# Designed miniproteins, single chains, continued (4): the designs that were tried, part 59

Each design is a single chain, and the fold is of that chain. pLDDT is the mean over its residues in the fold that is shown.

## One batch from the design tools (miniprotein)

Design m14031
Fold by ESMFold2-Fast:
Structure m14031 (fold): chain A 104 residues (1-104)
Amino acid sequence: MKEIEEEMEKKVKELEEAGDKKSAELVRLTAEIKINLEKNTEENREKAKELAEKALKLLEEEARKLLEERLEKEGLPEEERERARREFEKEFEEYKEKVLKKIE
């Protein structure tokens, strides 16, 4: 548990120094979720779910940004970009449901 906290703080600092504040926040939230799940109480499971919802929102925003950067670099037509965006939305919704179900 303390080792997870120390590794998390180290990784957060590395990401903040690289100018990636969203990834730093995601690492923090992921560590807090793990710590809460390890305590295995009803209150900690509810807290883990709240933290997971926050982490999923940040993951969606960052993943969408990375998708847009990739699509721009590849120079794909708008129709293909829109198709990729729709596929991302479906896959992310499925991923979100799977993560939240594991906590419940």
Scores: mean pLDDT 73

Design m14032
Fold by ESMFold2-Fast:
Structure m14032 (fold): chain A 77 residues (1-77)
Amino acid sequence: MKAMEEFIASIKDPKERAAAELLARKAKEKGSVEKLTLEDLEEVAKETGLSLSKVMEVAAQLEMAVRKAELLEELAK
């Protein structure tokens, strides 16, 4: 999960960073970013004040960061 933490730390906007932190927490509870539902994204949008579309963008970027880290770990074996 360090890839999530590094991605979150790279976010310049405080609201987008808060959204990424909330999404990462929900993803850990559900086992992966891909298991996040539209309802999860709507809850994060409500809590951060971001648009749903912006939360979806942050979620997609978080998923890409995690998948990249997993692939690099697999290739290092």
Scores: mean pLDDT 79

Design m14033
Fold by ESMFold2-Fast:
Structure m14033 (fold): chain A 85 residues (1-85)
Amino acid sequence: SAMEEFEKKLQEKLAEIQNLLKEAAELMKNNAPKEEILEVLEKARKRAEDALAFAEANKAPQSVIDGLRKIIEDIDKLKELVEKE
């Protein structure tokens, strides 16, 4: 069904975002250059924005939309913390 296809694609997009956030966390753990950490976080942010647009276009439940907005906000906060160090 269209709903099952939507859910599968959304899960794939969320997995990509989580993999990028794990990559950023490993870079932070290994004291990688700030610029490398910020590059990965920016990629995660763009993927989260794409996922939000996809969810909105498919009229996803408000809880899904709110969750994606929170992910973007959390990434922005993390980028600010990295930029200050």
Scores: mean pLDDT 89

Design m14034
Fold by ESMFold2-Fast:
Structure m14034 (fold): chain A 130 residues (1-130)
Amino acid sequence: SREQQEQEIMDLLIKIAEELNTPFARKLKEQILEDQRAGKVSQLVATILQEIQQNPDEPPEQIVRDTIYLLMLFEFQLQVNEIIEKYKNDPELAKKKLEELAEKFKKEYPELKERIDSLLESKIKEIEKL
């Protein structure tokens, strides 16, 4: 049933978040646990179920793990945009703060280093053209 599939995905999210054990993963786990206590199924669970159904040859654990990494990259991009707006009148300080943010995220998720570095380089080039 769909309800059983939703519960299995929530259990996988909790398990993988516990295995990763980063600050982001711990917050994600707490949010899923709160949703379970409230009898609520988050949009995240619905999205993961759709991805599993569209990719039947991909292990569900891998789809869940990839989704957590995408959420982390989204959080990185949000914080990048906040730094750019906060330091819009000081581009050199903005660049320094972006480099500090990237080092923090790469330390927590070394597997995402290349993607984080590419995003950082792109944003620094945008600042330098202003």
Scores: mean pLDDT 85

Design m14035
Fold by ESMFold2-Fast:
Structure m14035 (fold): chain A 97 residues (1-97)
Amino acid sequence: SLLRERLEELIAQLKAAGVEVPSEEELRRALRVAAEMLRRIAEALARGDEEAIEEAAREAERRAPEIWLPMAAAAHLYVVEKVSLEEIADALEALAA
């Protein structure tokens, strides 16, 4: 998938920038948790539930503190490249496998 390749490139760029890098196990957990969070955010946005968005974010950070790394890449894809949250979540799950 082209989207999976872009996500891998963005994560590699963040690592290359000298940011503290999670272990492979921590990153795989963070990728799965980020995918779950983005799906919950997409559902909450569809129903206009702002409280559910905040709760999804808090729960994800508790489960995977390293979530900032895949979420920085996901935010770029969503805000800059206009990719849907569902497509980003699918790519995050594929990368975690």
Scores: mean pLDDT 82

Design m14036
Fold by ESMFold2-Fast:
Structure m14036 (fold): chain A 95 residues (1-95)
Amino acid sequence: SIGDIFEERGRHVNRLLQAAQKQGDVATQSMVQQAVLSGFDSYINNGGDLVVGLQEERDRMRLIRDRAREQGLDELAALADEYVRVLDRHIEQLK
């Protein structure tokens, strides 16, 4: 269900935010929040197309993952990569 998608997304977003907060990484916290907001904005602006919203959030989460890898932030990179895979799975199932 849509509720199941939102619950799973919430768990991954909260885990990322908690990890970034523990590391004092305000930049990653801001980027994660912006990824979620941009996904929601894309969802609303495209007539409630959840796939479009999830694709925007996924693309932004990939940038967070790649930045974390570049900076050697292994835990944040792993959590972001896990969430990218979750978003990819939901996008594929909704097509």
Scores: mean pLDDT 88

Design m14037
Fold by ESMFold2-Fast:
Structure m14037 (fold): chain A 63 residues (1-63)
Amino acid sequence: GYPSLSSPPAINQLVMARYKGQFRKARVIGHDPNGKFAVHYEGFDPKESEAVPLSDLRELPSP
């Protein structure tokens, strides 16, 4: 599996975010109230975003 984040992600950071039970590459586009992070999934409509908790975020695979 993908490793857990060592710290909360910055805006514009690339992460793996859980979507419908699977991790998908995403970009952090904001910090939501209540400690969640707004993410945009790669390949999705640019206007689509999801709010996910830190526990549903992972580091990108090693290069």
Scores: mean pLDDT 77

Design m14038
Fold by ESMFold2-Fast:
Structure m14038 (fold): chain A 77 residues (1-77)
Amino acid sequence: MDPEVIERKKEIEELIEEAKELVEKNKSEKREEIEKLIEEAKEKLEESLKVPGAERTLELLEEALELAKKAVELAKE
């Protein structure tokens, strides 16, 4: 497995966990939106594991990363 793919996957998983913890701590009014972003990030992450080729895998990981970052930012509000 490409080291860059492994590193991106770990980053995404860490951001998903951070978003989940922040939602629980902060009583966010946007909980439903945050949970939807987390679910979409998970779906993109799983898709990245099913496709052949590093280029497409990295593309899906970048999409998952962006969704996970948005979830964390909303959870901080």
Scores: mean pLDDT 79

Design m14039
Fold by ESMFold2-Fast:
Structure m14039 (fold): chain A 77 residues (1-77)
Amino acid sequence: HMEELVRKAIEIAERYPEEIAKELGLDLTPEQVVRIVRLYFEEKKTPEEIAKELGVSREAVFDVVMAVVERAAQELK
């Protein structure tokens, strides 16, 4: 269910923000990782809008969102 996946993705970003940034090889702070996930899933902003707001690349936003979704999907099995 989409609602469960969204909640789990946010939970993962809050619990493992440093690990996510490190796994992706991105120079992001833990706070930026959490903010990206919340802006995407709670505020429904596009990766382009999030990239502009946080001063990060659009690709970094996509990579973070995809990583938390993949981890969330794995944990819900």
Scores: mean pLDDT 82

Design m14040
Fold by ESMFold2-Fast:
Structure m14040 (fold): chain A 96 residues (1-96)
Amino acid sequence: EDEQERRDIAQAVRDFANEAGVPEAGEKLARAVEKASTDDANAILLILSLARHYYKQGRRELAAESVRLAGDKLYEITGDPEAREAGERVAEAVLA
């Protein structure tokens, strides 16, 4: 049950990064999500859902800030520096 929930959250992360044109960064973020607890993964989903909402509204700077926050939080949770780097890459793509 928890494993499936984390996989669904990871897929949502991949989908958003694909929409932003950076699937490789999405895959790195998704792997970090799968290493997190279910509670932490859900917190990341809320942040990325907010980022997606801002992106759809054309609020690109707020969307980028939210993505950076998600990457930084995943780095703090997992210790994976690729999560922070991937978050920055998605943020740069959202701003482009």
Scores: mean pLDDT 84

Design m14041
Fold by ESMFold2-Fast:
Structure m14041 (fold): chain A 117 residues (1-117)
Amino acid sequence: MISLMSEEEVRRAAELLKSDDISTQVAAVLMLSMSGNKEVTIRELMKLLRSDNPLTRESALIALYGTGDIEVTVEALRIGSRDDDPSVRKTAERIAKRLKEKYPEYEKELNEIAELA
């Protein structure tokens, strides 16, 4: 039985991704990945991909991957593969390579993302 997070709980978890504390960021990624409220979670995480903090952008990519929405994840990875920060690009590459094993129908797009990162 999956407990759905409210929109307020999702927004609170998204704010935790702005923390300088690694443990808080990891907890926020897990909470958002398991939120069950995919629409609100995706909306908030897509905003965080534009954060001034590269650690926040990287955590947003990981959390979007955790939602299991392939179409949104592919779009987020296209953004991350072109990021100014090399760590964000490397995270996009790693996620793209992992998703190729699970979603062979997206292999061409995921290969392109991995090569750009």
Scores: mean pLDDT 78

Design m14042
Fold by ESMFold2-Fast:
Structure m14042 (fold): chain A 98 residues (1-98)
Amino acid sequence: KEKEEAVKEIEEYALKLGEEYREKLVKEFAEKYSKEQTEEAKEIITAGMNAGIARGVGAAKELLVKEGKSLEEAKKVAEKVIEEEAEETKKEAEEKLE
């Protein structure tokens, strides 16, 4: 079935989006905090974004495979999940540096 190619596209999309959010968050922290604090935040951000990517891919695959939704709809769900994880990860990193 064509679903295998769609799943691959979702995985690649989610990974790229997650890496873009990781870079954005690291840059924001580098502008506000010391180099040492930014390195600590980097570890939290990397772990959070990896979790967000996995969660986004899982949710998107379920929509595509179980519910028969379009690739476009599945990508939007992955995007939403990754965006939410990025926001939570930012708060966690900020709390760690307080």
Scores: mean pLDDT 84

Design m14043
Fold by ESMFold2-Fast:
Structure m14043 (fold): chain A 74 residues (1-74)
Amino acid sequence: MPIVKVFLSEEEQSVAKQAGIVIRLVGELNGEVRFRVEFDDEEKALLFYAESLEDAERIAEIARSLGYEVEILE
């Protein structure tokens, strides 16, 4: 199951800011991609668990377009 790791700045580490980022990504994905999201406190990143590599790439492209540093893990 591929994981999209979205790295957060210090300003984005609050729960409210994290929720805002998730809402923005969901809006840009137009509801076509299914995922689970978790916060990785050690790495200061949001982890998006995608169903497929194609879905992971779509999440990563949108996160990068919003200015985030992104890594895809399989």
Scores: mean pLDDT 74

Design m14044
Fold by ESMFold2-Fast:
Structure m14044 (fold): chain A 68 residues (1-68)
Amino acid sequence: MPDLAQLEAALSSPDPVVRHDAVVGLAQLGEPGLAALERALSDPDEEVRRMAAAMLAVLRTGEGVDVE
């Protein structure tokens, strides 16, 4: 399985498919991947951004008890 550092490096790939796969891998890591998933929200590829936003929403809802 790819490590956090490998997935963060993959987010810097010029290939949007590689970046999309990195977002999925970061989501599988959970909490350790949150910061890198937030970075993916600024990705130039719309599908990468949408996937990152969806994964972040799921992970934050599972962890967060704070609102506002």
Scores: mean pLDDT 75

Design m14045
Fold by ESMFold2-Fast:
Structure m14045 (fold): chain A 82 residues (1-82)
Amino acid sequence: MSDQEKILEATVKAIKETLAEKLPLEELPKAIAEKVREYLLELGVSEKLANGAAESIEEVTKDKTYEEVKELLERAEKLLKL
């Protein structure tokens, strides 16, 4: 599995779990980012790459609505199926 596939898998899992927890919208970006970091470390990704991916996901999810976060999840799931 490539590092890009690991990032997509971690992102899909993090968003699904965070949405299921029904967290306030303002807590969503940080919660997703922390879960992405944890999953990437579990997949054997370097701390530097895991931190970079988490920061990128936090920035991408920042100021997004629940609808936009769901759209991001759908896009990531489609990329994983390729």
Scores: mean pLDDT 80

Design m14046
Fold by ESMFold2-Fast:
Structure m14046 (fold): chain A 94 residues (1-94)
Amino acid sequence: SLEESLEYLLSPIREAERLFQQGEELFKQGKYEEALKKYDEAKQLLQQALQLIDELYPHVAKQFQPFLEELKKHIQELLEEIEKKTEEAKEKLK
């Protein structure tokens, strides 16, 4: 079903959020190189999910398009936060 396909999409997003939180804990511990690896892993999963949403958008029923738009917005905001933390971690390594 479409709902099953969307749940399949949500799984990588949840994993990316988990990886981001692990990166945040590593950052707090001063483990900036390890934090960067977690941020990169999370970013890759979110970028893949974002591309999949764009591919799915014209093929889903109109009633589900607002859900995909909100999900895309959430992913984009999370990607922006990860990018900020990535730059902070890189700065700490200088």
Scores: mean pLDDT 86

Design m14047
Fold by ESMFold2-Fast:
Structure m14047 (fold): chain A 57 residues (1-57)
Amino acid sequence: MDKVIEEVAQRIYDSLANGQDVLGPEVAQQVRKLFQSGKGGDALHDAVERGLKEAEA
């Protein structure tokens, strides 16, 4: 799961960097902020994992 979450997080970040609204504006902004800071890897990981779980439910 970790590799998948890293890949998804990277893809979400790339999409957000290109101005795409992948997860909605609030989540998109939070993910972008965490990625730019280089901190909160656990928080980003948890946020992406939760988002994936909710999307698949």
Scores: mean pLDDT 59

Design m14048
Fold by ESMFold2-Fast:
Structure m14048 (fold): chain A 53 residues (1-53)
Amino acid sequence: SMAELERRRREVLDDASRTMDRVHLALRYAEEGKTPPPDLQSLADLFRSIMQR
């Protein structure tokens, strides 16, 4: 249904926004050299490795 399609689109957008917020936060921790929370550690480590290239 159109309602289901619209719901799916909002879910994808919300998930993307949530992911971007976490990406920005993890990047901030990597840039500042601070220890991130465990749920952001892998992402911060990834940014740290990329930024050192």
Scores: mean pLDDT 79

Design m14049
Fold by ESMFold2-Fast:
Structure m14049 (fold): chain A 65 residues (1-65)
Amino acid sequence: MEVVVLIPKSGAGLEEEARELALREVPDAKVTVIQVENSKEGLEKAKKIREEHPDVLVGLAGGPE
């Protein structure tokens, strides 16, 4: 299973924590961490990924700004 975690720039430095949390939920997952400009863009990107790739789990980490 593939897991994509979107992190806003304000959450820079949380990439490893986000990866660790994803692996706790899905230990055999291929985890991809992507930095986005802000939480709003992160939500829009997450919606698009879910629409185009329904087999991918998508989460948004970091603060709402």
Scores: mean pLDDT 74

Design m14050
Fold by ESMFold2-Fast:
Structure m14050 (fold): chain A 99 residues (1-99)
Amino acid sequence: MKFTFTNLSGNEIEIEIEGDKITVKLVGTDLEWVGTVVDISDEEVLLEVSHKFAPEVTIRLRLTPESIIDVESGDELKLSEEQSKVATKVIEELKKALG
């Protein structure tokens, strides 16, 4: 399943879910990140993401309906209302895919 939204910088972001795998693309560019689900709870998903052209560089992210948190640094990106809607849908689809 694919979700498309425009971020606060005016860039179009596409999120594609295939099983336990997530692909995030900046539309119109070659910038692509691939994630896998490491753990899932009722309201949160733990992801390991890597850049398409640097797969050895991985980041662990906690995705919630309100924020994205870098597990190592503790850095938190708070989501806008539109981004929160996308995050909620992504979490719901991952729950359906993984059981």
Scores: mean pLDDT 73

Design m14051
Fold by ESMFold2-Fast:
Structure m14051 (fold): chain A 78 residues (1-78)
Amino acid sequence: SESEILRQIREEVLRYVGERIRTIGDMEQQILDLRRAGELTPERIEELIRQNQERNRQLRDEYDRRIAELEAKLAEVR
């Protein structure tokens, strides 16, 4: 039904937001670990930023795909 698809869209939005918050937390933890080890350098920070950007891109691509699939189903039920 339309209401079931709209609920699924909401669940995907909440999942995406949660995953984004988690990726920020993961990066913060990695920075703290490097700082504790005395290994925090500009080069390591740049690498962590690149890794985080790639992960965020993958998350967004997956989110956009899932939303597009649900929007197509919504169009079929009207």
Scores: mean pLDDT 86

Design m14052
Fold by ESMFold2-Fast:
Structure m14052 (fold): chain A 71 residues (1-71)
Amino acid sequence: MMEELAKKLKEEAEKAAEEARRAIEARDSGQFMRHLMRLGEIAEEAKRLGLEEAAEFAKELSKELFDMARA
């Protein structure tokens, strides 16, 4: 079902964001970029499936992480 898939993609996005935050704390730029790329993949997958809310959620997390890393 589309609702279950959207929920799963949001959960995967949250996990990727959490790992990216841990990478920032550990000063591991390689791991940070890896998890940021994963968020981008999730957003594109959600967009292809027509799951706009899940795609926007992943994009918003990416923006927050990018802003946090730049600060």
Scores: mean pLDDT 83

Design m14053
Fold by ESMFold2-Fast:
Structure m14053 (fold): chain A 74 residues (1-74)
Amino acid sequence: MEVTVRAEAAVAAAAPGETVTLLVTVTAGDESQVIRVPAVAEAASATQVRASVVVPLDDGSNSVTLEVLLPRRA
């Protein structure tokens, strides 16, 4: 089954250690849902932070792990 998962942050930038809300859109066939997930930003590079989330799908056996890269907050 084709499943499309997209994640975006509710903020434009974050600092390492900051908790950010991720907006995760899961589309499977005609079904689409948006999930709000808190995630802790981790330093990824000198200019970017990374936040990760695990999204459970229906049937309990399926999950998707997503990473979102954000600019480091000044």
Scores: mean pLDDT 76

Design m14054
Fold by ESMFold2-Fast:
Structure m14054 (fold): chain A 99 residues (1-99)
Amino acid sequence: SAAAEAAQRRAAALEYLARAEAHLREGKDFYERGDLETAKEHLGEAGKYAIAAASLVGDELAEEVGRRVEEAARLFDDPEKAIEKLEETLRYVREAVEA
């Protein structure tokens, strides 16, 4: 049924969000330890999983989240701002999945 397919997509989106949140947390931890290269790698993975989660909700959300992730990537010279942008993006995706 359409309801069962929607429930399955929501569950998959929540799994991708959990992975994005885990990578964001790891990126923050590596940033605090001064390992900027490893931090950037984890922040990049957080963005990829955020886009994957958004894609399961809809194309318009995926495009918007893609734009936000690109903005965060441009801020990698200021990792604190990049982290803040990704935290805001993950909250935005979570609200859309839970709607």
Scores: mean pLDDT 87

Design m14055
Fold by ESMFold2-Fast:
Structure m14055 (fold): chain A 56 residues (1-56)
Amino acid sequence: KVDILLEAIADAKPPQSVFAKALAEYFGISESTVRRIIRRHNGDLVAAFRELAERA
């Protein structure tokens, strides 16, 4: 669930590699695409997740 991912971002701040893999699997896209989006948002995982959700 998307709520679980947002909770993980807020509470745990997981390593970018683990988070990127989870988002790539959830949205069905490549990890490189997720990493580019995270970089575009200056490492803001919540903003990156929001952009991915809007593009889906």
Scores: mean pLDDT 69

Design m14056
Fold by ESMFold2-Fast:
Structure m14056 (fold): chain A 114 residues (1-114)
Amino acid sequence: TELERVQSFFDLVIGLPLPADLPADVKAELEAQVAKWKAGDKEFNTKLIKKLIDLFKNSKDPKIRAIAYILLLLYNPTLFKKVFGSSLKDLSEEAQKEIERLRKLVQERLGGEY
């Protein structure tokens, strides 16, 4: 379900070490959404998804692009595999390696295929 995907998203974000150079507004929004989720507020902020899409498309930092992609996959794997899957081959080798590393962490922590 969508709620299960949102739950998986926050379970990963809570335990995943975020890059130190993640944009301050995105980091603040992620931390605010995690705090609300832990407090029992299950409403998901779509503004965060738009920011993650922008980071994946436009960030110059390969680690930021990688984490943005993985978070989008956790939110909606079918949609974002379709929308961005073909763009993965055009990413730098560093970004592709970071995506692979994060996928392994997600698989080990949450189970399933990502």
Scores: mean pLDDT 70

Design m14057
Fold by ESMFold2-Fast:
Structure m14057 (fold): chain A 55 residues (1-55)
Amino acid sequence: MSVDEADALLTAVAAGRASEEQIATLRAAGATDEQLKAVADGDGAAGRRLSERLI
């Protein structure tokens, strides 16, 4: 996925506003539930590492 797309989706996860479809998109791109939970819990470093893997 693009940088802008990954950043938008991860921002939604961090804000607690990601839809099930957005979460499914991140999972399809290779995000694990553990990584998504870390981002949702406010771990900015986890979000950065995940963004690098999705681009």
Scores: mean pLDDT 79

Design m14058
Fold by ESMFold2-Fast:
Structure m14058 (fold): chain A 70 residues (1-70)
Amino acid sequence: AVVTATFPTQEQADAATRALVRLHLEGVEILDGKFDAETLTLTIKVPDEESAERVVAALRAAGATDIEIH
């Protein structure tokens, strides 16, 4: 599965990235984490539903305004 999240600020996107690294989830891969875009969007590949749920929780805690699972 793939999770996408949009953030209002680069600081929140950076906090989300740090939170994801701290989770130490095997098979979680950040595909698009470049914050040079006009819209701050993070794209994350997750291996299973449990990892997706934990990733979504971390993104939401960091202030993501739009979270989608593909």
Scores: mean pLDDT 75

Design m14059
Fold by ESMFold2-Fast:
Structure m14059 (fold): chain A 101 residues (1-101)
Amino acid sequence: MDEKLREMRELVRRYAERGIEQLREIGKQSTPETAELIDRVIRELRRAGESETVEELLEHLRRANELANEAAKLDPKLGYYITSTVGLFTMGVSASILGSL
């Protein structure tokens, strides 16, 4: 208790740093409505990095994916960039968590 949780949080924070930067750049090219959803995605990614349990971490990543999909529906032109950024983040973290089980 609990070197693995600490390592997972550090991995989430590392992915969040790069992902948040990319999402902010996408937001500059988006409609105001899409940019608001992107801000909510960024908030959920940050919450994932601050999670005290694996369940909380995965729940925040799930919410980030749901918000990213909603943003993609509002702006299909930028949608694949939004979902790809969040998807790569969530896949990388989820794979690391599963690999530690």
Scores: mean pLDDT 74

Design m14060
Fold by ESMFold2-Fast:
Structure m14060 (fold): chain A 92 residues (1-92)
Amino acid sequence: LPDVISIFEKEFNDLKGAKATAERDLELAEKRKASPLVIAEIYLQLGRIYSKLGELDKAKEYFEKAIKYAEQSTDPRAPEVLKEAKELLEKL
């Protein structure tokens, strides 16, 4: 049990670090007026991180934002982001 707790603490800390990085990426993307696709990809990443942390309400919010921004994008990659965000939202 103590060794198992250590493994969970490491995974949780890795997710917290990923969350902080993604939140900074979002702030920089907004400041630099990045494309809707870039913003959608960052929201998709945040949704995945919050889902893994068990924060399902926040994960849902971020997946919905990823869908909104992906729908605004004319980039050929936008349909893939849109599909993934919708599939992850449905699984919450």
Scores: mean pLDDT 80

Design m14061
Fold by ESMFold2-Fast:
Parts: sequence; structure tokens; C-alpha cells
Structure m14061 (fold): chain A 72 residues (1-72)
Amino acid sequence: DKEARLVELTEKAVAETREELSKLPEEERQRLLAQVAESLARWAEQARAQGLDRLAEALARLAAELAAEAAA
């Protein structure tokens, strides 16, 4: 299942990115988290347009999580 593999890889990549960003100064971390969230939200719209609903849902959820973390 190609879509299931893309979801798994996306979740892993985002988790690794969050771990790396956790070591940055708070201000820079928040800025980069917000930028990543924006990119993920845009990719979610593109995935939905292509009929990749599971990937779109995962990207949108991850985008919301990172946006909330950036705003904290």
C-alpha cells in the first residue's frame, strides 16, 4: 500500500524533525515549527487533490500539532 507507506514515512520524518528542533533556542524553534506546519498544511491540500485522503489527513493533523506547538 503506497499511501500507507507515505503516511509512515511522513510521520517518521516529522518526528525526527521535531526532535532536532527541540535543541534549538525557543524563538528559532517556534519560527521553524511554524514554517514546517505551513508546508505540511499545503502538502495536505495537494494530497487531497490527488485522492490521497489518508496522507492528507495525516499531513493536516501533523500541521495542526506543529502549529499549536509553535504558538505555545
Scores: mean pLDDT 85

Design m14062
Fold by ESMFold2-Fast:
Structure m14062 (fold): chain A 99 residues (1-99)
Amino acid sequence: NAANELVGMEFEGDGSPEELARQAAETAAKKILERLGIKDEIESVDVTRLPSSSGDRSLYLATVRFKNGYEVVMFLEVEGNRVRILGAFVFGPDGKILS
């Protein structure tokens, strides 16, 4: 599963925790689709802070939607200027998981 190859990867950047999560999600989603041999453009990115976030660590759910109906859902941890991918799922245009 191409999504599993990105679990544990870290990204660094500048901005708020939400901005860092959004940037990491966009980068990771593009890489996942590329590994699946899919060429598509991002349509939208939604990032939601999870209630389990505490202290210097923020947990986010990110949903990256592509123009041809592919969707990548990711769980992200933001700590300082670093973002780590905790898990990811890829959905095809038919709404089924690409496992």
Scores: mean pLDDT 79

Design m14063
Fold by ESMFold2-Fast:
Structure m14063 (fold): chain A 65 residues (1-65)
Amino acid sequence: SDELLRRAMTAAESGVPLSRTLLDELVRAGLMTPEEAEALARDPTPERLQRVADRLRAAGYQPAP
């Protein structure tokens, strides 16, 4: 859902590891491959989290208030 994607953006911008639910939603929405989601779940580096935030921003999403 769009709400989950906004939650994912907030977490990524804050440097917080994404939950499995948020990773699954990113894959379902076509914003991330299953391989990218697995890499993020295994090793949530600042660089990987920033890439998620940048991709969501490019898709028109903003952080949840």
Scores: mean pLDDT 81

Design m14064
Fold by ESMFold2-Fast:
Structure m14064 (fold): chain A 90 residues (1-90)
Amino acid sequence: SLRLRLYQALVEEFNGDKDKAQFAFPHIDFTLPERPAVLSPDEEVYELDPALAARVGLSPYVLLDVKALERLGIDPERVVRAVQRFLERE
C-alpha cells in the first residue's frame, strides 16, 4: 500500500528506526485535497512536485505537525526529504 511505502521511506530516513517512523507517521497528513487556507501555529504545509505526487496517488501538499515532531526529537525537514526521495526514487 502507499501508506506502507511512505512508512518505509521514513524508516530509511531515520536509519532503520521503526519506532521513530511509527511515532512520526500520525503527525503527517498526506490526504489534503488542496492547499489549506489557514494553519495552526504548530503546523506547516510543504509542497511536493505535483507530477511526481500524481504518479503515486499523493496530494502535492503535505501537512506536518511541526511541534509534535520536534517533541519526538524529529527534524521536520528530514520528513520532507524522506517524502521527496520516495517520489524521486533517488
Scores: mean pLDDT 83

